# Designed miniproteins, single chains, continued (3), part 104

Each design is a single chain, and the fold is of that chain. pLDDT is the mean over its residues in the fold that is shown.

## One batch from the design tools (miniprotein)

Design m11624
Fold by ESMFold2-Fast:
Structure m11624 (fold): chain A 107 residues (1-107)
Amino acid sequence: MSAAQKAQRRKEKELKKEINRLISEGLHVADKLFELARNDPSLRQLGELGQELKELANELRKAYRTSREEATKLMEELKRKIGEGRGLASKYWTKKKENIARKEKQA
């Protein structure tokens, strides 16, 4: 095998692993956003972002089997939405933990 053929095969394996990782991460972040939205009606927008992440993960799973170009576009969009979701989940989860800790200090 030429160096170019080895590089191409490596890139394809890396892409498959990255897609599977992003799907798992997207679904995990979506679950956290749904949990936050369920506990606070004012955070409905987090539930909507969680739904977007779930839909993007499902679309990426389908596209990965049919179109590399479409899968690459969905992968980029899912990465972006995962970053947004993680930032929001971290922010609101920290606030929830602080409220719990404040309640504990009353004992």
Scores: mean pLDDT 76

Design m11625
Fold by ESMFold2-Fast:
Structure m11625 (fold): chain A 56 residues (1-56)
Amino acid sequence: MSREERVEEVARRLRERIEELLAAGESRAQAITKAAGELLDEGVSVDDVTEALRLV
């Protein structure tokens, strides 16, 4: 799998999780921080999360 495809997949997961957290009453800043932290805890690389955050 290419790095571009991997970053797009991470960005999709971030968007879905951010939308869930916003629906639960989180602010956008809180939702982004929590979603990114969860992906890092699951073993997604810092580089992939950082690039994906530029796309959301």
Scores: mean pLDDT 83

Design m11626
Fold by ESMFold2-Fast:
Structure m11626 (fold): chain A 80 residues (1-80)
Amino acid sequence: MELEERIREKLREYGAPELIDKVLSVVENIKKLGVKDKELIRTAILGALLPAVRQGKISFEEALKLADEIADEIVKELEK
């Protein structure tokens, strides 16, 4: 499964499909800049998820877990 589709499925699963385009935009910027640091990647993804936390759609703890899971997928893609 393509990285982008895995990210879309995770966002749908967590109830924040409206953030798909924003998160994918952040992923493309990470790839373009060559950022390989997992903590920086996680922080960038978390920032994209904060609107859903502010709206009460997901908890901050769920956003942290989702950001970690997406960061893991990005790191795996960059290691290819």
Scores: mean pLDDT 81

Design m11627
Fold by ESMFold2-Fast:
Structure m11627 (fold): chain A 100 residues (1-100)
Amino acid sequence: SEDLKVTKKILELHFPEFLEEFLSAIDENGYVSKEDLLKIFEKVAEKYYPERKDELIEFVKQMIDKLADENGKLTYKEVTELLIGFQGEMAGLDKEDLEK
């Protein structure tokens, strides 16, 4: 439940409109499929960074492939790590745009 609280907090702060869609993708055992997770991140990237979405999605795919189990599922903890990594990547892009 602590990992879920952290995941919810990150979503509420950065992607509030995707909170319910994300939580709905979590199964009864606390797993999210890589396919569902990728679809949600594609929507997030399109909403907030449409011009950089391909770059962000490639990053997400690499993280998912690294974190997913043999059945293509991620835990709440791994999803939290992906959300933190994704937020860091977006912050890096914002910094580059501010330096132009």
Scores: mean pLDDT 73

Design m11628
Fold by ESMFold2-Fast:
Structure m11628 (fold): chain A 81 residues (1-81)
Amino acid sequence: SVSEALAILQMAKRELEEALKNPSTVKPDFWERLIELVEEILKKHPNDEEIKKEAREILETLLKHGPKELHERIKKLLESL
């Protein structure tokens, strides 16, 4: 449901904020898994404006602070919003 998807994105946003405070404590696959989570939610809810807004905030933060290897994937997701 949209409500469940929004709750998941809000939890992911909090986990991202904690990862940025303590990057050494996150698993190497954390960044890629977070992108996969956002992709799956957007695929299931392509027309929900609140989901798009929360996803955009997560993706913009990942583009600024995440691994460079993931930048092209993040940019393509942002273009789909």
Scores: mean pLDDT 83

Design m11629
Fold by ESMFold2-Fast:
Structure m11629 (fold): chain A 100 residues (1-100)
Amino acid sequence: SELSKEYANQLIEFLKELKKELDKITDRDEFISFMESVINLLEDFIPKLPKEIQEVVRKLIDELRSIIDYLRQTGNVDEAKKRFKEALDKAIEELKKIKE
């Protein structure tokens, strides 16, 4: 429980920083590379995380993969950014529930 709360806090802060970095990205291919880097980092963290947090992270990775596919098919950076922010906000909300 205490360890889960600590990891949830650290991950919430990380996801909030990703939202800030997103505002600097304007190019489709740069955004795809950014999301792929985030997925790789999250996948590396999974084995180290409590089970409750692993499920939140796996769902986020699946959402990010869907956004990458959408962006590759449409080139719509603005819509992909909205979806990315929504995916991050959903993950933050689920992590906050673990902290309660």
Scores: mean pLDDT 87

Design m11630
Fold by ESMFold2-Fast:
Structure m11630 (fold): chain A 57 residues (1-57)
Amino acid sequence: SAAERVLVALAQRDAGLSAAEVRALRTASDEEIRALAERYGISVASLRSLQRALRGL
């Protein structure tokens, strides 16, 4: 959807994740979210919020 493309683009810009990594958040486990948080210096809470937004699209 257009909303998903916009959300992916914003997450890439603000967090430095690749488009594939952002899309993978939709199905990511808590362990995978923690690994991404540590790699990119992002809070787990922010990544979980993004995951919920992606799942709502």
Scores: mean pLDDT 80

Design m11631
Fold by ESMFold2-Fast:
Structure m11631 (fold): chain A 86 residues (1-86)
Amino acid sequence: AAKQKAIEEALAALAAASARKVAYTLALRRAQEEGASDADIQRLTRERNRATAETTNMALQGSQLGATQQVADIQQAGLDALREGL
């Protein structure tokens, strides 16, 4: 059904955006700890902010399609990945 495909696409996009948000958050933290250039810190901050906005939009879309629990599961997995990377 078209609705099921829309849910699967929204959840896949959310998972991908969440993974990018985690990766850029950890990279930004490491760059700050290692004294990276202001240009690198600004680039990583912009990429993290873009990924964060994308996760917010995809989470809202997934929840509106009725996939609230699956959205929560993906968000929790992202938090777990951040904790493991810290």
Scores: mean pLDDT 86

Design m11632
Fold by ESMFold2-Fast:
Structure m11632 (fold): chain A 84 residues (1-84)
Amino acid sequence: NPENAQRLADLMEAMARELGADEDTIAAAREAGERLGRLGVDVDEFEARLRESEAALKKNIKTEEERKGMHEAFVINLEMLKNK
């Protein structure tokens, strides 16, 4: 489903940018989103889960170290999904 792949790619890119990822990581996040969409991951459910994570980031990040940790967790989660 090209629409689903595009929506997930856009969502993953937006989340990576929100976390302050570098351009290489943002590109990797977009590619992972396209892959997830092609594998049939439901974009609306995935978006809901990402919005919950974004809300937690906005409430709990107080230092640059915490923001970096969340960015690294995001990348790890993308890698785990790609290998499934």
Scores: mean pLDDT 68

Design m11633
Fold by ESMFold2-Fast:
Structure m11633 (fold): chain A 80 residues (1-80)
Amino acid sequence: SNRQQAAQIVYDDLLSQIQKLVEDAQKQSQQGTPEVAQQLEAQVQQQIDNAVGVMDLIDPEQAAKLRADAEAILKEAMAA
């Protein structure tokens, strides 16, 4: 349906934004102190929370999926 297609577009856009934020945070953490790295991770987590909140207003099931996918991306990046 058109509504499901619109929800998918929003999901894809939000996930892409989170992925870019994680990549930028990972790059900056290599140049900063441990305190800066922790602050960047906290900022990414806040952006994930905001994005999930937006998605929840559109599609709660997709919001739950976005949180799981975003948290997995963040954990993988911070472990590397």
Scores: mean pLDDT 82

Design m11634
Fold by ESMFold2-Fast:
Structure m11634 (fold): chain A 80 residues (1-80)
Amino acid sequence: MIIKLTLKNGEVVEVELTEEDTLYEAFEKIYEKVKDKISEEQLKKLEQLKENVIEPNKDLLVNESIIKNLEEELNKILNS
């Protein structure tokens, strides 16, 4: 599974995920690829997403539906 993230500057970041990744592991893989490319305000929004959505569901294995929802939420943050 590939998640595609469009940054505010137009850069596209692709992250490869497997069905063996937990939601927390998927988020951490994404975070490591984008953290140095985004604003402090976008980092705070990612921290809020982590606290409100990722941490409560950290042990759930990802699937296509979860990845699609995560991609949509992340693109809202990273393009804001």
Scores: mean pLDDT 84

Design m11635
Fold by ESMFold2-Fast:
Parts: C-alpha cells; structure tokens; sequence
Structure m11635 (fold): chain A 100 residues (1-100)
C-alpha cells in the first residue's frame, strides 16, 4: 500500500506541475482549497502564504504548498499529525526569519 500511495502522490505532483506551467495562480488557488479540505485552517494557510511570498517566487510558493499538502495527507494516513504540526511551525519560523 505504501508503494501505491507513493505512486498516487507522484502522479498528483505531475498533474500539479502541468498546471504550474499553464496557470500558476490557478495552481496556488487549487492548493489552498485542497489544504482547507485536509483540515488546515484558512488563517494558517493565509499566514503561510504571506510569509512564503516574501521569501519565495510564485513557482516556489506553489511547490511549497504542494509539499505541505503531500506531508499533511501522509500525516493523516499514518497518525502523525502532531509531528506534522511541529514541522509546519518550524517551517513558518524559518520563513519569518528569512522575511526580515
């Protein structure tokens, strides 16, 4: 099942890569909605985007959101949400320091 889940994530990543090349704004909006569906608070998503946009370009922002989506989905499936929340907090602190 892990190999099947890895292939599903790879295919989803390929589909997002296509969307990033065609319409990066649409890719970012789709990722925001999917993160909300995965239970991430809208306020937390907006804070992450504000911090990331100060440090990263639009393609890098979209790649970051895609990575966070994959990590959160995996964390939910494996019962590791506490570890995910800690890593997300550390990432936000890193971006906050870089944004200064």
Amino acid sequence: SMAEKAEELRKEHEEYKKLLEEDIEAAIEKLKEELKELGMKEEEIEELLELAEKVLDKEEVAQLLLTIKGARKLAKETGKMEEFEKELKEMKEYLREKAK
Scores: mean pLDDT 79

Design m11636
Fold by ESMFold2-Fast:
Structure m11636 (fold): chain A 72 residues (1-72)
Amino acid sequence: SAEAEELLEKLERTIAALEKYKDDPVVVRAGLRELRELVEEVERLLPTMSEEQQKRARELLARARELIEEFK
């Protein structure tokens, strides 16, 4: 669905921003909050996604969880 595509794109952009600006405390604080919310939304919608979207979602969720753990 278009909603799933937009959500996955937003998750990917948030991950990329955090990886690029990891030394910026303002970006990290805002990005981690958004990342946690996006992870929860993607996990909720995962069963309703296509197989291709689920594959992309799982890859992005793994990267997101690694970043969340790194910034603890």
Scores: mean pLDDT 84

Design m11637
Fold by ESMFold2-Fast:
Structure m11637 (fold): chain A 96 residues (1-96)
Amino acid sequence: MEIKKETEEKEMSPEEALEFMEKLAKEALESKKPMPKLVLKFKVVNEKTGEEEEFEAEMDSSVSSTNRAMSVGMEAVGLAKQKGGKVVVTVTTETE
């Protein structure tokens, strides 16, 4: 089957990115059906220097992948707060 990929990108403050990740994790764990695989990219942008750092995590309906994705997201949020920057969150949904 051809895997259809849909990509959504949103620039967020560190607090907005954390809230987004918490909501996404709840939806993944509370879903009545296994959700499609999500590939999450967190780009931390330093507003003063323009330097970018990228973090990547995969999330499905499993507790272990959701916990790993949350850990990666929280690390990106922490770095953005420390550097006084923003987080660009890119969500790629892989469907059958």
Scores: mean pLDDT 74

Design m11638
Fold by ESMFold2-Fast:
Structure m11638 (fold): chain A 64 residues (1-64)
Amino acid sequence: GKELYDRLLAPVFAEGGEAGAPSLKGRPDAKEIVEKGATYNGVEIPPLSEILSEEERKALLEYL
């Protein structure tokens, strides 16, 4: 879970990350962002459900 977050989301969703977005950890919208993707401060996040296996997606959501 954490390794996937650190690799795929932390560059965008961390204080001082590329998009300056707050961490997804503990956020109620985290599942929707993982499943549907988002655009934040001009940085596009693709639907991770299309990139990740079902098991990897579950592990990422369990970390969040």
Scores: mean pLDDT 68

Design m11639
Fold by ESMFold2-Fast:
Structure m11639 (fold): chain A 93 residues (1-93)
Amino acid sequence: SPAEQAAQRFVEDAPQVAELILDPSTPEETKKQIAEQVVSSAEQLLQLAEQLSPELRRQVAEALRLIADALEKAGFTEQAKKLREIAEELLRL
């Protein structure tokens, strides 16, 4: 399904997204845009959670925690907190 494809893509891209956030050569404006985009994508995946397998929900939650760790280290504390809350909610389903 499109929801499963979006979730799989998010999981696949998560390590590269985390690297971009942690990379000092990434422009600050780009990091901000990534932070905002990731939160929006995470909220959309949460809305589609019932269409995802339990295993895929666990993989998305793990990906969200990976990106949240990177965001927190880069100073995007509010965005990191939001991703952790979404990850916890996905794991409770």
Scores: mean pLDDT 90

Design m11640
Fold by ESMFold2-Fast:
Structure m11640 (fold): chain A 84 residues (1-84)
Amino acid sequence: SSPEELAQALASEFHFDSEEQATLTQLLANVTGSAEEVVDAARRGDLAKLEDLGLSLENAEQLLKLVIDREIENGIEDIKKAVK
């Protein structure tokens, strides 16, 4: 998959905005795995698998931080929608 396709798959799964998706495209530039493998590794927080897929340690850590931060925001939005 292209870096753009990988970034779009992550954005769809974790509800990233367009700015975050552009950052993801840069982080995923050297990735050789499928969109499914990247999404599964990110969901599991699997740094070693992300490195095996072609991310540097620094890029893998940045990707997981973006996923964690976005999942926190998604959880907050779900609570807000349930209260309204």
Scores: mean pLDDT 79

Design m11641
Fold by ESMFold2-Fast:
Structure m11641 (fold): chain A 71 residues (1-71)
Amino acid sequence: EGVELLRKGSMYLLKGQVLKEQGKLDEAIEYFNKSIELYEEAKKKDPILEKSAQLLIDEAKRNIEEAKEEK
């Protein structure tokens, strides 16, 4: 279940990156926030995933910062 949440989070992260490249910055930020929520849930359900999930959360946060700077 934690692994499934991590996988879903990564799908949202990738979608956010595509939207960001298309200039859909507000939509991209929404998808990055969704990915962070899923990664946080993965960490709670499976502590073994903590390191991997945190790296992905940090990547999503960097993408949010970049999208905000483009506005």
Scores: mean pLDDT 83

Design m11642
Fold by ESMFold2-Fast:
Structure m11642 (fold): chain A 98 residues (1-98)
Amino acid sequence: MSPEEVRAGLEGQRTALRALRDLIRAGRLSPEEAVELMRRLGGDIVALLRKMGREEKAEEVKRLTEEAIAHLRAGDVAGAVATIERIIELLEEAIEEV
């Protein structure tokens, strides 16, 4: 992958996570829909970070994705939002490293 393609991919995932966070915060998604979207986005981010050789960040995002899903399944919207914001911070760091 070119650096431009990697950066575009990370920026796209950051935009998608921000949108998911905002929909969860607004109560616009069912818990099942939120879990499905979180699992998909988290998996895509982990795969992208691994392709970049950012294994430590990939492992952190994987753990945070499972934490966010656990909060969503428990109905803890505040915990889910806070965990998604931590993933967004890791994506912003990864974008700066491209």
Scores: mean pLDDT 87

Design m11643
Fold by ESMFold2-Fast:
Structure m11643 (fold): chain A 85 residues (1-85)
Amino acid sequence: MEKEEKVLKLMEELARLVDEGKPFDEIQSKLLELLKIVGAPDHLIQEVKLGGMIPALEYLREKIKHPSIEKLLEKVREQVKKMTS
């Protein structure tokens, strides 16, 4: 399905950005795209824009249910934490 293909593509792009050490803005942008495609509520989108990542990462983990999502989100969390603190 179109939605599943886009989710996998965004996950791969997000993993690449994290592995390449791209700036927070690029990682946040891809994370927001992923949240929007899976239908995340506006309050989670707003929290990510304000730097609140944990509830959004947990939402993606529950919604996507792909084996690679857990490791990807952990990498994103670690990279964002290093850039924001």
Scores: mean pLDDT 74

Design m11644
Fold by ESMFold2-Fast:
Structure m11644 (fold): chain A 72 residues (1-72)
Amino acid sequence: DEAKEDQEKGINEFLEKMKKLGVDEKLLEKLKELFEKILNAKTVDEVNEYVAEIVDLLYENTDRETQQKLTE
C-alpha cells in the first residue's frame, strides 16, 4: 500500500526531527505507536481520537516553541 509507505516515511521523519529537538525517546515510542494506530484506523472518529492523544502528549512533554517548529 503506497499510501501507508509514504505515511510511515513521513512519521519516521517527524519522529527523527523530534529526537533532534531533544524530545524524550520514551515519548517518541508512544507517539510512534499512536501514528501506527492512525495508519490502521478505519474511521475518521478513530483517527481523531489518536490525533487528540498525540496532541495531548506533545503539549504535556514539549514547550510551545518546539510544538510550533514541528508543525511548521
Scores: mean pLDDT 74

Design m11645
Fold by ESMFold2-Fast:
Structure m11645 (fold): chain A 55 residues (1-55)
Amino acid sequence: GKYAEGARKLAESGLSPEVAGKLMAANTGADAAALAEAMRRGDYEEAGRLSEQGA
């Protein structure tokens, strides 16, 4: 979905996984630590799934 694409774009912009996770959490209400972990693994589909469930 759009959230998975957003996660990839945050990574491509050079943000750390921790910063990207916090930004996604602030926008979606999802768990920042879980988002940072998915971003650290490069699992943008999981980051998108977590964001959809938080929103």
Scores: mean pLDDT 79

Design m11646
Fold by ESMFold2-Fast:
Structure m11646 (fold): chain A 85 residues (1-85)
Amino acid sequence: SHRQELQERVAELMSRIASLQYRAARLQDKPEAEEILKKLSEIADQIWKTWRDYLAGRISGAEAEERLDELEKQVDEEQAKIDAL
């Protein structure tokens, strides 16, 4: 179902963020790592808010998908920064 697809997508993105947070925390000698950790935390908060708003009926499934598309792009950008360090 659409709800199951959204739930799986949220779980995948949160798993990616946890992995990237672990990698960034291991780069404690790099000043950029602190900014990346902060940004990943902010993205995680927005993913969780999107899921909560969807479950509460405050946003449609289509709006939730659009928000997750934007948040996934932000995760990709932070991953690229970590990969460059």
Scores: mean pLDDT 89

Design m11647
Fold by ESMFold2-Fast:
Structure m11647 (fold): chain A 100 residues (1-100)
Amino acid sequence: SAETLAEIEALMAEIKEVVLEAMEEANVPQEEIDRVLKGLEEVTALILEYVRQGDYAAALTYLRTMEAELLELFEELNVSEEKKERVRALFARMEALIRA
């Protein structure tokens, strides 16, 4: 539904904000931050397209892959466990929304 798509977009915007904050706190160069955020935006568009098509299996696969890659990045950057848990919670909410 349009409401479901809007909620997914809102949750993804929140994830992008957490990622931006974490990368800025880790003093990651701006060009690398821009690259990561662009990648997140492109994967988000792909997930939304699969949800629109009713291909929830594909949407969930890309969502889980993105979560794993972001958590790996957070580990490499020594991001706090609190921020990692916040990202996990946001992804869990998005997965529940797609599965509904």
Scores: mean pLDDT 87

Design m11648
Fold by ESMFold2-Fast:
Structure m11648 (fold): chain A 109 residues (1-109)
Amino acid sequence: SMAALEAERKRLQQIIKKDAENSGKDMQEMLDKGAPEEVIRSRIRIYGSTVGMSQEEIDKLLEDLKKKGKVQEEAREKMVEIAKKASEIIGLLLQRGVEAAIKRSEELK
């Protein structure tokens, strides 16, 4: 039924939102605990690419993280937001994949 489909979509949207918040918290925790530069770099390269950042933008963000004061604070905040956005994009792509798989399954019957 249409009501059951809308209920499932709402459930998936809640899961995507929760996963995005958890992704942001994980990035914040890595930054707060002083995770190794290579770990931060690897993660932000994947997430930054997912949100459409250029290599130059990613490299600038990593360099800003090495600075002090407001520049470092803004870089940290931007990394948390990138982690959230990347998780949301991945969640939406997975949802689209599930909807496409269901449609394809109906076509094969």
Scores: mean pLDDT 83

Design m11649
Fold by ESMFold2-Fast:
Structure m11649 (fold): chain A 64 residues (1-64)
Amino acid sequence: SEEIKQLVHEQMMIGAQLVNARIQSLMSRKEGNEKQAEELERKAEELQKRLDAIDQEIQRMMSS
């Protein structure tokens, strides 16, 4: 369905942002910038939560 296609596109976009946030967090820790690393970790947590919600939505729609 069109709705599933839209969710898959959003999933791909958020997945890319999540990977970037995790990489940046690790780089910040390596540089000793703990504050920046914590902020990026919070961003990654938010992105992961959104990704999990999309996964649940897709599963719900596919089970119908």
Scores: mean pLDDT 86

Design m11650
Fold by ESMFold2-Fast:
Structure m11650 (fold): chain A 68 residues (1-68)
Amino acid sequence: SAERARLEAAMDRGLAEAREVIASDYPEELKRQALETLEGLIATIPDEELRARYRAELERLREELERK
């Protein structure tokens, strides 16, 4: 559906932006803010399957932040 396609596109953009922030040498506060923003967006996804997919990506980014 058009709604799902728009939501997926928005989430993919948010995820890509968060990945760039986490991969950079920014302060931890900025990295945490990027992840919190992404988490808030993911929480608004009504489709459980889609929400779970993006939550998995978020957890991978959190793991990267913890390793730094």
Scores: mean pLDDT 82

Design m11651
Fold by ESMFold2-Fast:
Structure m11651 (fold): chain A 70 residues (1-70)
Amino acid sequence: SEKSKEDIELLELQKKTFIEAMKKLSEEERKELYKSALEQYDNLLKEEKDEEVKEHIKKLKKELEELLEK
């Protein structure tokens, strides 16, 4: 749906902004923000009803978890 595309586009924009913010932080501050972002994604998944948006949130969560591993 059109709304799903808009929601996905917003999530991608938020991801880009988050990555740029992370570049300015210490390693400890980055880890804290990663944990906060993972919690926010879990909350979004509980509220979201659109399956396409849910799949995109899951993808972003996985990408964030991979960044935390590095």
Scores: mean pLDDT 79

Design m11652
Fold by ESMFold2-Fast:
Structure m11652 (fold): chain A 98 residues (1-98)
Amino acid sequence: SELEELQRELSEKIRELAKANPEKEELEKALDAAAEIMQELTRLALQLKAQGASMEEIRRAVEEYLERWAKENPDLKLVNETVRAAARVRLLVEEAEM
């Protein structure tokens, strides 16, 4: 299923992120950055949902935010890719629960 494929992609990105940050302090900083961006995406999605946006509009806004963030933070490519994979899993689960 699409969910299983996205979950597999997320797992692969998490492993890549861990391998790129073998020291605890570096990994913690990467995870903190990922968590902060996920919180901002959650706020964006909730705001759009409150305004009556469709799931397609929310997905588009999330992807546009992540593309802009990636351009502004080129050194954090793996963090961006991991967050993108996580966001896609979450949005697909939310759509299925509607």
Scores: mean pLDDT 82

Design m11653
Fold by ESMFold2-Fast:
Structure m11653 (fold): chain A 58 residues (1-58)
Amino acid sequence: SEEAQRLIAQYEQAAADTERLLAETEAALRDDPELVEGARENGARLIEHFRKKAAEAA
């Protein structure tokens, strides 16, 4: 359905945006490894959540 396709696209976009922001954050916080690790953990969780939601909408 068009609704399912829209939801999938939205969640895939959210995952892609989170991946980009995580990469930018890692680059910006290179001098703070504890903050980088926290950003990786939170980012990975968000990406996984969005990908799961995209799969559920299919």
Scores: mean pLDDT 85

Design m11654
Fold by ESMFold2-Fast:
Structure m11654 (fold): chain A 77 residues (1-77)
Amino acid sequence: AAEALLATMEEMARLAEDPAVRARIEAARQRAAESLKAGDMGGLMEAVAEAVRAANETGDPRLRELAARAEQLTLEL
């Protein structure tokens, strides 16, 4: 589950055509990875929410689909 979540966030960053959005998602993925190592579920939820927000702001349906998948994977942890 954790590996799938981080892989989904990496895919979101890769598909983001806007460099600013990509950087936000990459930073959020890094925070999510650190939160997972620390057992910080609050920090993990905040990081995932930021990646989802950045993705949804693009209006790209591919990024919206990956954002929904990231949210689902977070709930499965």
Scores: mean pLDDT 86

Design m11655
Fold by ESMFold2-Fast:
Structure m11655 (fold): chain A 87 residues (1-87)
Amino acid sequence: MIEELREAIENKDVEKVVEILTEILETGDLELYTEALKLLGELARNDPEFAAKLAEALRKRAEELPPGFAVPHLRFIADQLEKAAKA
């Protein structure tokens, strides 16, 4: 999962990044989640334009999903990406 997430980020594939992040959240694996947040933090510093597009896509995905664990976490990730991109 983390290698696939890294590859999707390198390819600037917004839809694939959203898909993999949703899958990571559905596993409930806190270690994978923490590693994903580190990669996203690096992304926001290195490519703030892509980070902004990704934040928007994550918010859209959260609106499309039924209420559950993934929804608040997708929104949290989007908020963190926007904050990091502005720093």
Scores: mean pLDDT 80

Design m11656
Fold by ESMFold2-Fast:
Structure m11656 (fold): chain A 58 residues (1-58)
Amino acid sequence: SAEEEAYRRGLLELTAELMEKLKDAPISDRFKKLSEFSKKVAQERLSLDEIRKWVEEL
């Protein structure tokens, strides 16, 4: 659906933003933040707005 496509696209954009914010971080910190991101998407099933807020507050 258009809503599922928008969510998928938003996650790709937020993944890119997260990677940019973490580019100079130690490898261990990068894996920790990526794990937290994965949990927010897969386990907590947060909205794009909730995930975006978390990424922006890093």
Scores: mean pLDDT 83

Design m11657
Fold by ESMFold2-Fast:
Structure m11657 (fold): chain A 100 residues (1-100)
Amino acid sequence: MKKEALEKAKEIFTETVEKAIEYLERGDVDGAIEALREGIKKLKELKKKYPEVSEEIDFIISLLEGQIELLKDESMPLDVQIGVLRLVLGVVTLLLDKLL
């Protein structure tokens, strides 16, 4: 059960961040924020189904919420925003793979 839940969390997280990056590469910051919000919603539903991984899912949700706040900072260059999302994708994927 725990491994299945973490695998699903990884899939949701990866799809969410990749979709947000695609929006940012098109210059659509609002679309990127909405993609991150949809991912958070999916993770909250996964957390309800698999409470045994709630701490790991809460960590991922907190990272995505932090990315939304960063994207709202209009002073931040778009290339830097994309770079940060790619870094977060790599780090979280590595951590989840270690837990699987």
Scores: mean pLDDT 83

Design m11658
Fold by ESMFold2-Fast:
Formats: structure tokens, C-alpha cells, sequence
Structure m11658 (fold): chain A 68 residues (1-68)
């Protein structure tokens, strides 16, 4: 739903670690029901040192919950 996507975007931005563009890309992939793409994008952010392993795991769990 639009409310769940808005809540996801807010939580991503409130982490203080993601840019608006990075948060929007995650939301876009979730809206497209692209679980593999969303997980791959978050894993790339982790590999680039943009986010921690712990934050990446939390985001991936949130994505999986929304798409299951």
C-alpha cells in the first residue's frame, strides 16, 4: 500500500545513513515487487560501505515482510 511504502521510505531516511535517492530506489523496487532487485541493491550499499551489515539485514527483513 502507499502508506506502507511511505513508512518504509521514512524509516530508511530516519536511519541517517541513506540518501533520498537510495531510499527512493529501494521503495521503487519494492513497489515493482522486485524482491531480488531490492535485496541486491541493499547488499551493494553494504559492500560499498554505505550501510552496516546490521542495517542491511534489518532493511532486507522489512522488504521481505512487505513482499511476502
Amino acid sequence: SDVELANLRRELLESGRLSEAEAEEIVRLVQAKDLEGAVAFVERLREEGRISEELARRIIRAIQTLLS
Scores: mean pLDDT 84

